# Designs tried in a protein design run: designed miniproteins, single chains, continued (2). Part 67

Each design is a single chain, and the fold is of that chain. pLDDT is the mean over its residues in the fold that is shown.

## One batch from the design tools (miniprotein)

Design m6454
Fold by ESMFold2-Fast:
Structure m6454 (fold): chain A 72 residues (1-72)
Amino acid sequence: MREELLEEARKRIEEEDLSEQSKENALTAVTLVLDRALRDKSLTDEQIKALVREAVEKAIFNAKGLDRARAA
């Protein structure tokens, strides 16, 4: 599950038009959310997957903002 979710996250981030640094930062942020969710024994596998997918989209949104700021 951990490796599968990280691979899904990496593929989703890689398809976005982001700098390499922003892609690495986004993946790091998602990894932290995933590791935290996996430590929470009250969460179901479906809830962990939902949290990770939400974290991926939020990380992409933040990365786009950062890349836009660098371009300005």
Scores: mean pLDDT 80

Design m6455
Fold by ESMFold2-Fast:
Structure m6455 (fold): chain A 61 residues (1-61)
Amino acid sequence: AKKKAFENILRALEKEGSLSKEQIKNIAIEAGLSEEEADALADALSSLSPEKAIEALRRQL
C-alpha cells in the first residue's frame, strides 16, 4: 500500500508539477492507505516544495 501510494503521488507530481493536500490524500487512500496514514502523508508532503516532495518520495521507493 505505502509503496503504491508513493509511486502514484510521485507520478502525479511529475505530471502536474504540484499537488494540493487534498489531491495527495485522495491518491494515498485510493492506493490503499488508511485515512490517518493518508492525512499524515499529505501533511508531510504539502509542507515541502514539489521538488523536495519528489526527492523524498524517490528516497522511499
Scores: mean pLDDT 81

Design m6456
Fold by ESMFold2-Fast:
Structure m6456 (fold): chain A 91 residues (1-91)
Amino acid sequence: SEELKKKALEELDKAARILNEYERQHPNDRDLVYRAAGALIHLAMARKALEEGDYETALEHVKRAIELAQDIPEAVEEFEKARKYLEELLS
């Protein structure tokens, strides 16, 4: 479904904005910055895979982004929404 794919991409975009804002507000928290950066890398890989129709690879990267973003619950919430849409695309 193109609608589910679009919704997943929109939730990834929201997660990216939240992660970038957290980094901006906590520039001296090295651990948080490294985890947020790692989550953004996996978000970029998930977005690319999703755009290419590789939903399994996209889901793996979203799950890894969730693990890395655990200290940023607002970003985790948006990643969990993206994960749900990806799981529906794989159904």
Scores: mean pLDDT 88

Design m6459
Fold by ESMFold2-Fast:
Structure m6459 (fold): chain A 59 residues (1-59)
Amino acid sequence: MREELIEEAERMLRAALSVPGVSEEQAAALTVQELVDMGVPREEAEEIVREALRRLREE
């Protein structure tokens, strides 16, 4: 389900961002690539990561 993928993306983003020096853009790019490698279409992966970042940023 899309929600499960968003939750997984949030987890990946939090892990990447916990490393000093990793930017949000680097974390997002890595998460998109991981989702694509799992069989998620690139367009869908980008939307999932965008939503996950939105949830993590301002709220």
Scores: mean pLDDT 80

Design m6460
Fold by ESMFold2-Fast:
Structure m6460 (fold): chain A 60 residues (1-60)
Amino acid sequence: RLERAKEAAEGIAEGIAENMKKLKSEKKREEALKKAKEKFKKSEVAEYAIEKLEEEYKKL
């Protein structure tokens, strides 16, 4: 169960990063990051998901 949730979180984080790459402004990217963090806070793997999301954001 937990491993499945982690795998899903990684996939979602990668998808969000791919969409953020298409955004032309830093403001829109920051807004997308904030929205994604709020969504991940509700998951059972929130800390792991947020860490992966921040890692992907740093690569942009």
Scores: mean pLDDT 74

Design m6461
Fold by ESMFold2-Fast:
Structure m6461 (fold): chain A 64 residues (1-64)
Amino acid sequence: SMEKLEEIAKELSEKYGLPEENVLNLLEAYLSEKTEAGRQVLLRVAEHDSGIPAEDIEEALKKL
């Protein structure tokens, strides 16, 4: 749900010291990606730019 996604974005935002809006946009982009290859590219870019490990994003989204 949107409410759970916002909660996850806030938690990751606080953990990694990033703007909540930026984290939420990343999570929305990941969930909207149609291919596994596209999702992996997005996770790699996010890890490089924001420092959030790919596994932390995937683990957090399991709570949805």
Scores: mean pLDDT 83

Design m6462
Fold by ESMFold2-Fast:
Structure m6462 (fold): chain A 64 residues (1-64)
Amino acid sequence: SLENELKILVLKIVLGSSRYVVERIRESAKTLSPEKKEKALELARRNEEEARRVEEEIRRLEEE
């Protein structure tokens, strides 16, 4: 349906944004002090988990 197509489009934008944020955090973490690096990597992991959930929802909607 059109509604599902639009929802998938929005979720793909959200997924792309989340993946971009994770990539930027991991890249920036390489130049940080050990303390800040640990916190940055933890933030990246949390965002990776959120991105995975969005990816799973996209998959479910595309299988309909």
Scores: mean pLDDT 84

Design m6463
Fold by ESMFold2-Fast:
Structure m6463 (fold): chain A 66 residues (1-66)
Amino acid sequence: MLSKEELLELGNKKGTLAAILAGQGKEEEARKYLEESVELYKKAGDEKTAERARKEVEKAMKEAGL
């Protein structure tokens, strides 16, 4: 079992990767990593950060024309 700190760190890394992939027009990969990021934040008990990560990736996808 990952600690809360490890879950938050991994969630942040996957969320950042999702945003980068979204900016590159890679919708399927971006969505996959976003879902993983959101689940990690929820497991850490940080629903606010999960919601924020989703909005940031959605914004990146819209800017890329997805």
Scores: mean pLDDT 81

Design m6464
Fold by ESMFold2-Fast:
Structure m6464 (fold): chain A 100 residues (1-100)
Amino acid sequence: MEKVKELIEKAKKYLEEAQRIRDEIPHLTPEEGRQAVERLRKLADELAKMAFEATKLYKESPPEFQEEVKKAIDEMTKALHEASQAIDEARRRVEELEAQ
């Protein structure tokens, strides 16, 4: 299913972006940290929209294709988890720097 493949590829790309932002967190200024939180929240919003589309596709798919759609949902869940952790770490970094 071409649409499922696109969702998986996009979810993986978003995971890579979230991981890259997370790796930068120790080197961010307070302002950059706040901007990182905003970027990660936007990324999480996009992933939530994709998860909604994937859930709809899952319900409309015959059983033989539901496994492929579930793989896309699993990849989106993984990316959402990474983005959520990165948001927490970025906020903690901003609080740490502003306390100094």
Scores: mean pLDDT 84

Design m6465
Fold by ESMFold2-Fast:
Structure m6465 (fold): chain A 59 residues (1-59)
Amino acid sequence: SMMEKKAEEYTERAVEALERGDGRGALEYFKKALEAAKDDQELRDKVVERVTEAATRAA
């Protein structure tokens, strides 16, 4: 769906921001990804998992 594609795009941008050390940018994209996934719990869980993995590697 269009919302799944948006969630994927925002998740990718959040991960890229984390890799650059841009915590504020990462948080903004993460919020947008969660909003795109608001009606899909499985998609939301995947967004959280991917961003959490990236944040752990960036630490």
Scores: mean pLDDT 84

Design m6466
Fold by ESMFold2-Fast:
Structure m6466 (fold): chain A 69 residues (1-69)
Amino acid sequence: MSEEGEKNLIEWLSHPDPRFRAFAARELGKIKNPSEEVIEALKKALSDPDPRVREAAREALENIKKLQE
């Protein structure tokens, strides 16, 4: 993914619509070599007020961990 694409997804984690925030979290979880900024953004999303966004961030972090093993 391009640097611009990653930045746009991180920005979408702050979108007012929780569907877009959940989508952004899942897409960030598909990055093979995530930056520290991506990891920190996903960890912050674990505290999101919407349970769908929290679940998406959890799944994304689990996926990233598996790809690094």
Scores: mean pLDDT 79

Design m6467
Fold by ESMFold2-Fast:
Structure m6467 (fold): chain A 61 residues (1-61)
Amino acid sequence: SLEEKKKEIEKKINELQSKVTDLGRRLRAALREGAPREEIQRLMDELVKTMKELSKLKKEK
């Protein structure tokens, strides 16, 4: 019961953390390369969305 919830949350946290890392790298690269504002905005929005999801999931413990 508690272990099942822990495993589910841990799996989701790992997935979201991996996505945050990937998006952060992509955003940094886009900024350095001078990518279009629209592309930078899309990456920022996706990163913020993913970080909010991660924060929400961490509150569930």
Scores: mean pLDDT 82

Design m6468
Fold by ESMFold2-Fast:
Structure m6468 (fold): chain A 76 residues (1-76)
Amino acid sequence: MEGVEHLERAKRLLERAIELIKKGSPESEIQELLEEATREVEKASEAFDPSPEFVEKAREVLELIEELRKLLEEKA
């Protein structure tokens, strides 16, 4: 259960970071969100939950990470 909660927080932080990148917000604000999202993903990994909900949320987080990577490449 804790793993799913950490993935949900990571998802919200990544969505916020993507929004800030698209708006051209300061790199410091984006970096803070990415660091917090990374900590939430690490906590989710440590508290691995074999539930279908965990697997689905992990997939959603991975999709957001891929979108973020593409946006950062486009802005470079």
Scores: mean pLDDT 77

Design m6469
Fold by ESMFold2-Fast:
Structure m6469 (fold): chain A 55 residues (1-55)
Amino acid sequence: DREALINELMERFGISREVAETFLDAFDWNLEAATQAIERELAERAKNPDRKTGL
């Protein structure tokens, strides 16, 4: 169950497992809410690349 959600986010966004887990945990393992949050964060990070954390 949790692994399926983590893998879905990793495959969709190319993010690390730790990042996927962090977002899922922050949104009570709600895939849709986590997806929206990651999309927003990636849009911000795309303009300001971070060498330590990619999200």
Scores: mean pLDDT 74

Design m6470
Fold by ESMFold2-Fast:
Structure m6470 (fold): chain A 65 residues (1-65)
Amino acid sequence: VPQEVGAMLRLMALAIEEGSAVTLSRRDGRLHLVVTARTPEAARRLEREGRRIEELSGAVVEIRL
């Protein structure tokens, strides 16, 4: 499994665990993920995984509170 797919799955698992909402869209051939965190602590963890996904895949990850 490519590393970027693993990172994406970890982000999704964390979002589900934290009870966060996730929206996926595509713009100009890139994935755009918007995650709404329940708490500042959850947002901090999600931001860490989001940055990793951005570095590996070129996708855009936005974390909202």
Scores: mean pLDDT 75

Design m6471
Fold by ESMFold2-Fast:
Structure m6471 (fold): chain A 70 residues (1-70)
Amino acid sequence: SEALKRAREIAEEVVEELLREGVTDPNEIARRFAEVARRAAELGLSPSEIARILQEAAAEYAARVAAQRA
C-alpha cells in the first residue's frame, strides 16, 4: 500500500529527528508520535495499521537510544 509506505516514511523521519535533536522528554516524544498517528489517519490507514507503525517506530527509537547510552 502506498499509504502504508508513506506513513512508515513519516514515522522514520520523526524517529531520526528525535535522535538528532537528542529529545528525551516523554511528553515531547508522545506529541511527535501523536502527529505521526494523525497524519497516518489522514492517509486513510486503519487503527490497527497505525498502531503497528507506531509500535515499530517507538521500538526503533528505544533501541537506538539504548545503543547510544551503552
Scores: mean pLDDT 85

Design m6472
Fold by ESMFold2-Fast:
Structure m6472 (fold): chain A 66 residues (1-66)
Amino acid sequence: MKFKVTFTGSVEQKIGTVLRLIGREDLEVKKLSDDVFEVTFTGSKEKAEAWLEELKSRPDLKVEEL
């Protein structure tokens, strides 16, 4: 599963989220710009869906499924 994450919050919120994304072995993260990242799930569908729901619940992020 592949999706695009756009940061709309503060620099502090962005840094925290980027570190969480980069720290996962089941994610491939590609930087498109300073505020836009392309994320590909390489792990299980269940883990991908749980992560997507967590990211969508954050007001500082815009998440679009690709």
Scores: mean pLDDT 73

Design m6473
Fold by ESMFold2-Fast:
Structure m6473 (fold): chain A 72 residues (1-72)
Amino acid sequence: MEELKEAVRKKMEEWEKRLGPEAREYLKKLEEVAIEAIEAIEEGRPVEEVNEEAVKKAEEAMKKLIKLKKEQ
């Protein structure tokens, strides 16, 4: 699971480089949601429930990232 967390962090760094520093806050939010979901699965929570919660938390950050990309 640590490898998966590291992969998430690297992916967010890559997207920050492409989208610019304005995206940093929203990308960090997505990273937090992903790490939280991984940790919840590690603790034995059902994957389906964790995924549903993570999607809801990620929706706001994703909407803001989409707007930011359109405004570039």
Scores: mean pLDDT 76

Design m6474
Fold by ESMFold2-Fast:
Structure m6474 (fold): chain A 73 residues (1-73)
Amino acid sequence: SAQELTILRALAGVGVGLSARQLQQLLRGKLDLSVPAISRHLRRLEAQGLVARDPVTGRYSVTAAGREAIAAA
């Protein structure tokens, strides 16, 4: 989706792992979603292999497959 692509591009641009809350703050004014809504999108992207979650920090980062998805869009 356009929202998921925006999330992937934001994660790829930062180059570090972000929590759903940090991602919400970064996307403010571009994609105004609640933290639970961003968390749902991140879990869906993780299920698709497009992002990976650090189990210690809970932070999400873009995978190689996620970068390919951005390039294809």
Scores: mean pLDDT 84

Design m6475
Fold by ESMFold2-Fast:
Structure m6475 (fold): chain A 96 residues (1-96)
Amino acid sequence: LTEEQENDIYKAIVLLTLSVGIVAAKNRGEEEAARILSEAQDRVLKALDEGNYDEAIKILEEARKRVAEVASPELAADFQRLLDNVIKLIKEKKEK
C-alpha cells in the first residue's frame, strides 16, 4: 500500500471506531453522549485531514470528559475506553 492509502485506511479506522460509539449511544437512548461523539468525530476528521494530530488528541480528550459527565454510569466507562483507544491510535500515528 502507498503512504496515502495507509493514511486513508487509518482515517477510516478512526471514523468507524467513533461511529460504533455513536450508534451504541443512540441505541441506548444516550442522545447527549451521541451528540458529543458525533461532534468529536467531525472535528477529529477535519484535524486529521489538516495533519493536526495534537488538535485531534485535544478534541478527543475534551469529548472523553464531556461524555463522562452526561452518559449513564455503566456506559461512561465504555465510552471513555473507546475514546482512549482512538487517542492511542492517533498518538502512534504521530510518532511515525
Scores: mean pLDDT 82

Design m6476
Fold by ESMFold2-Fast:
Structure m6476 (fold): chain A 80 residues (1-80)
Amino acid sequence: KRVPETEETRRLAAEVKEAARPYLEKARASGNAVAYAAAQLNVIGLILEAQGALAEGDEEAARRAAEEAVRHAEALAEEA
């Protein structure tokens, strides 16, 4: 499963990573390595989904997946 790299897909990944960063750092600070790892993996998976949608020209699906990635990071940080 490969997603073509364009400037748009690279920018989307960077934007989602920056938006999720404070939540991932909160999970790391909790000392719960499992929660931190789960948060990272879920964010990565949703970034790949968003990039795939954007590559197919579905900007709305890409936006929803990107928003979901940030929400997942936030929820997992709260559980940590």
Scores: mean pLDDT 72

Design m6477
Fold by ESMFold2-Fast:
Structure m6477 (fold): chain A 60 residues (1-60)
Amino acid sequence: SESRETVLLEAEVTMYILSLYILGKTDLADEIAKRVNAAKNAEELREVAKEAKEKLEEVK
């Protein structure tokens, strides 16, 4: 990561992914991880983080 914002977004999404794995939502966690790897910039990563959070709230 080249900026503090990108590092924090990566950490946030990683926490959501780990939470989904703990909840047994393996396919969803894998899908989100794939999208993180495909993100080209902080804006795309922020959108992935938002969707990951929304999906995590739906499965709790």
Scores: mean pLDDT 82

Design m6478
Fold by ESMFold2-Fast:
Structure m6478 (fold): chain A 56 residues (1-56)
Amino acid sequence: SEEKLREEAKKLKEKGIKEVEITAPDSFDGRREALKRKELFEKEGIKVKKITFTPL
């Protein structure tokens, strides 16, 4: 999943997208994965400006 997230960040960067919003389930695993996605995106130069947690 980490490699997939890095590829997603690279594609966004290639399209000139520098800021994104993340949506994730409001669950233990959903919050955990959202934080990993934020960390990997920020390492690739994509700012995560908002995370929205949705009820399951």
Scores: mean pLDDT 79

Design m6479
Fold by ESMFold2-Fast:
Structure m6479 (fold): chain A 82 residues (1-82)
Amino acid sequence: SMAALGTGYAIEAIGYLIEAGLYAKKGDTKKAAEEAEKAVEYGKKALEYGIKSAEKVVERAKKAAEYAKKGDAEGAAKAALE
């Protein structure tokens, strides 16, 4: 049950990270930052439930959020999507 919850949080984190990248590609840095911060939140929850692979999602999401907050849409998109 805990593993299922952690996996669910990891899937949500990846989904938010993809959304952050898509908004960044549109130049919507505000929505990109909001979605990237959600990816950090859900990724951290996945880590608490033992999903170690979520660590890279959190790192990418943090970078995407920082670039987006600075108005760097291209940097945010690259960080979020690869």
Scores: mean pLDDT 87

Design m6480
Fold by ESMFold2-Fast:
Structure m6480 (fold): chain A 70 residues (1-70)
Amino acid sequence: SREEAIAEAVAAILVAGLEFLKKYRPDIPQEVLERELAAAREAIDEVEKLNPDSPIAKRMRETLEELEKE
């Protein structure tokens, strides 16, 4: 659906952006990282509401978990 496609795109952009920031900007303030992490989680939650079995959402959540460990 259109809603699912948009939710997936938003989540993918947020996750990719967070990966980029953690890799190239380790000096980023903790509060900014926490805010962006929360936004990415919320976007993935939206994808899961539209499609609970989304393999894309599962992979994005695994990526977020790895990013949060660092």
Scores: mean pLDDT 83

Design m6482
Fold by ESMFold2-Fast:
Structure m6482 (fold): chain A 57 residues (1-57)
Amino acid sequence: PPTLGPQQQQSEDRAQPAVKVMKKLIDTHGLSPEEQEQFSRQVAQAIQNNQDVTSLL
């Protein structure tokens, strides 16, 4: 990717393992698409707040 000075790419990197865990829980618990969208928002915010995404699940 292009270098545009200091970026918060670390949040994207942390999202990778969080997405895997969330996907597994969605498959196990059968979350609705609306809940999945809301969960994605909360997961992204939790990562930015340095919180564990597993605590949201």
Scores: mean pLDDT 64

Design m6483
Fold by ESMFold2-Fast:
Structure m6483 (fold): chain A 91 residues (1-91)
Amino acid sequence: MEEDFEADVLTALTIMVAAVILSNDKIDEEETLRMVKIMKELADRIIATGNKEAAKDVANALKYTAERLKDKAPQSAEEFKKIAEEVEKRV
């Protein structure tokens, strides 16, 4: 199923982007806000697939990223949290 394959790819991309963000000890608000846009685009595509398991995995990854960024990039952390809540609500 094309939709399941796309959901798997989008989930993997979301986890990889989150891992790269969290691996950067020099994380600033400007750089993380650029990544918020990428994550929002990935999240919107996950919502479009309707895949509930992928949505849950993506939402969990975004919540984990937000929690770890809250002290270093609080605005970006809040945006990741909002994206996670939107994914959970719409799928």
Scores: mean pLDDT 80

Design m6484
Fold by ESMFold2-Fast:
Structure m6484 (fold): chain A 67 residues (1-67)
Amino acid sequence: TFPEFPEDLTPEERSRLLARDIAEKILLSTAQALGMPVEEARRLLEEDPTAFARRLSEAVIEWVKEK
């Protein structure tokens, strides 16, 4: 479930890699909720975080409105 780390990494490097793996899984889940590929979600977050936040907010509003 969690990534296998090389033996020569420092504890700080291992923690950083683990955090990145968890972040990627969160991004994948978010991309699925937004109905877009993870690559598109990642690009949007990096290039236009405001647009990413807006799209996420719109998805939440539609979900709430449906309820």
Scores: mean pLDDT 70

Design m6485
Fold by ESMFold2-Fast:
Structure m6485 (fold): chain A 89 residues (1-89)
Amino acid sequence: MKEEVEKAKEEAVEAARRLAEKVREALARAKSEEELARLAEEAAREEALRAMEAAEKVFELGTEEEKEELHRAIGGLQAELAAEVDARF
């Protein structure tokens, strides 16, 4: 099962990065936070679902260290996006 958890962790991080990229594209086009939310939701829906499914697998089957690593990676991406949104609006 270690290989499955490792793949799920990689998939979760990859999906989160793709999600972040979609949000950044929306941020470049959006004129308000409300428009950003709408554009990001439409463009990133599938990547958000993929990230969530992969993360759930890591949290169910993974070790505490693997869960913490995923949490730090996702948290870092979220903080980076939050700073970009704050700087934009």
Scores: mean pLDDT 76

Design m6486
Fold by ESMFold2-Fast:
Structure m6486 (fold): chain A 61 residues (1-61)
Amino acid sequence: SAAEALAQVRKLLAQIRASTDERERAELMIEIHRLIEAADPETRARLEAVTAAFLRDLWAA
């Protein structure tokens, strides 16, 4: 479901924030992209928006 996909992406984003390992962060991002690509177009747009907002905040810090 859309709710399950969103929850999984948020979980992976939280793991990226907690990680100090560049390789682990890259692998987590690949997993997020797989979830986005597997989603329907409406869910995909939502997952992309959440991921983009997270990365903007992370890189601004």
Scores: mean pLDDT 83

Design m6487
Fold by ESMFold2-Fast:
Structure m6487 (fold): chain A 88 residues (1-88)
Amino acid sequence: MEELRKRLEQLQEEYKKLMKEANEAIKNKDAKKLEEIRKQLDKLGDEVQKLEEEATAAGDLELNMQAGSLHVGIAATILSLRKLLKKL
């Protein structure tokens, strides 16, 4: 359980880093960098989904809910970036 919580913290920090990089790429109108970030977010979402499934198997409802919230946030960000990329 502690290892799963540490993984959640690492994934949250990776998401924060990618969001910061996405904001800079948007300011610079860097479509190539935004597409790279979108692909990294897709991979991050897969890791978060895996963590959510492991939390469910462990019976950790709080961790499952926190991982699920992060997964939803990542998915929403990917959809927004896809819309922005279509306009760039």
Scores: mean pLDDT 85

Design m6488
Fold by ESMFold2-Fast:
Structure m6488 (fold): chain A 70 residues (1-70)
Amino acid sequence: IEELVKKAIEYAKTLPPENARDIIGAAELAYQANDEKAAEMVYRIAKEATPENADIYSALAIITAVSAKI
């Protein structure tokens, strides 16, 4: 889970600052929830995100993290 979170953060840093912040926050929430599936989904979202689709992908990351455990 730690490795997935770290990789998600690395990919997020390639995006615009607002989108990067949201994806990093989502990755940290997944880590705090100890939800490996949420962490993997956030990692996949971060990996596929580009500056052009960052708004949609950052929103998906937040939804994924918030749905962790609940």
Scores: mean pLDDT 76

Design m6489
Fold by ESMFold2-Fast:
Structure m6489 (fold): chain A 65 residues (1-65)
Amino acid sequence: SSLEEALETIARELGEEYARGIREAIEKGDWQKAAEMARGAAQLARSLGRERAAEAADTLYKQLE
Protein backbone atom coordinates (compact mmCIF):
# COMPACT_ATOMS: atom_id res chain seq x y z
CA SER A 1 0.00 0.00 0.00
CA SER A 2 1.08 3.63 -0.48
CA LEU A 3 0.98 4.10 3.32
CA GLU A 4 3.41 1.20 3.90
CA GLU A 5 5.69 2.36 1.06
CA ALA A 6 5.84 5.87 2.58
CA LEU A 7 6.66 4.51 6.04
CA GLU A 8 9.38 2.23 4.60
CA THR A 9 10.96 5.20 2.79
CA ILE A 10 10.86 7.31 5.99
CA ALA A 11 12.46 4.45 7.96
CA ARG A 12 15.22 3.98 5.38
CA GLU A 13 16.06 7.66 4.87
CA LEU A 14 15.40 9.22 8.32
CA GLY A 15 15.38 6.28 10.73
CA GLU A 16 13.14 3.51 12.06
CA GLU A 17 12.09 5.63 15.07
CA TYR A 18 10.31 8.19 12.85
CA ALA A 19 8.32 5.54 10.98
CA ARG A 20 7.54 3.68 14.23
CA GLY A 21 6.21 6.85 15.91
CA ILE A 22 3.84 7.54 13.02
CA ARG A 23 2.69 3.88 12.88
CA GLU A 24 2.02 3.80 16.64
CA ALA A 25 -0.08 6.99 16.42
CA ILE A 26 -2.12 5.43 13.58
CA GLU A 27 -2.60 2.17 15.54
CA LYS A 28 -3.91 4.18 18.53
CA GLY A 29 -6.34 6.05 16.27
CA ASP A 30 -4.57 9.37 16.95
CA TRP A 31 -4.83 10.65 13.38
CA GLN A 32 -4.00 14.23 14.39
CA LYS A 33 -0.74 13.16 16.08
CA ALA A 34 0.14 10.88 13.14
CA ALA A 35 -0.39 13.79 10.70
CA GLU A 36 1.70 16.17 12.86
CA MET A 37 4.51 13.60 13.05
CA ALA A 38 4.41 13.04 9.28
CA ARG A 39 4.60 16.81 8.72
CA GLY A 40 7.58 17.01 11.10
CA ALA A 41 9.30 14.17 9.24
CA ALA A 42 8.76 16.02 5.92
CA GLN A 43 10.29 19.22 7.35
CA LEU A 44 13.27 17.31 8.76
CA ALA A 45 13.84 15.48 5.46
CA ARG A 46 13.79 18.76 3.51
CA SER A 47 16.28 20.37 5.94
CA LEU A 48 18.61 17.37 5.36
CA GLY A 49 18.17 17.39 1.56
CA ARG A 50 16.53 13.95 1.55
CA GLU A 51 14.01 14.58 -1.24
CA ARG A 52 12.60 11.02 -1.40
CA ALA A 53 11.86 10.97 2.34
CA ALA A 54 10.37 14.48 2.15
CA GLU A 55 8.00 13.42 -0.68
CA ALA A 56 7.04 10.21 1.14
CA ALA A 57 6.33 12.06 4.41
CA ASP A 58 4.34 14.78 2.59
CA THR A 59 2.26 12.12 0.81
CA LEU A 60 1.63 10.38 4.14
CA TYR A 61 0.62 13.69 5.77
CA LYS A 62 -1.95 14.30 3.00
CA GLN A 63 -3.36 10.76 3.40
CA LEU A 64 -3.75 11.23 7.19
CA GLU A 65 -5.80 14.43 6.78
Scores: mean pLDDT 84

Design m6490
Fold by ESMFold2-Fast:
Structure m6490 (fold): chain A 70 residues (1-70)
Amino acid sequence: SDVERQLALARAVEPEIKELYDKGLKEGVDPEELYKKVKDLALRAGLSPGSAEAMGEAVKDKLLKEKKKK
């Protein structure tokens, strides 16, 4: 089913998304740029637009919260 395929694709890209987040956090990347990179990676992997956007937003939100800690 599409749901099972989407879950498998999401699981497959998790390591790459984590690497993008970790690198972005260390390099001080702009949250909007990180959002776009994560969304584009998810879309290229075959995830739906909605799933890709949700992943990008979640990673952007994590980065924004971390950057506000002093």
Scores: mean pLDDT 81

Design m6491
Fold by ESMFold2-Fast:
Structure m6491 (fold): chain A 110 residues (1-110)
Amino acid sequence: SKELEHKLVVANLILVGAQVTAELIVRKSKDPEVVKAAQEVIKKLDEAQRYLNTRTREGIEKALKILKEAKEKVREVKKKYPKDKLVSDLLQDLENAIETLEEILDLLEA
């Protein structure tokens, strides 16, 4: 499906953007807990991207689970730093990635 290929490209671009944002948080944050959370998110993004690129239902479901876990870590950071723009941007990137993966799963069910 041309739509499936397009959504896979979009999902990969969103994940790359999220990785860049998380790396900026690691470089700029003075809070060791925030740095650790961002590093854990980077590892989860890499793992999710590997599963996404298997292009299987099982791989995409696994990627979705990992991204939801990453989102919860970023939500906890946002509670401590509600005005941090990079944290808010990372949360939005993760939400966009989750929505795109859910749309990919719907296409695979059709």
Scores: mean pLDDT 90

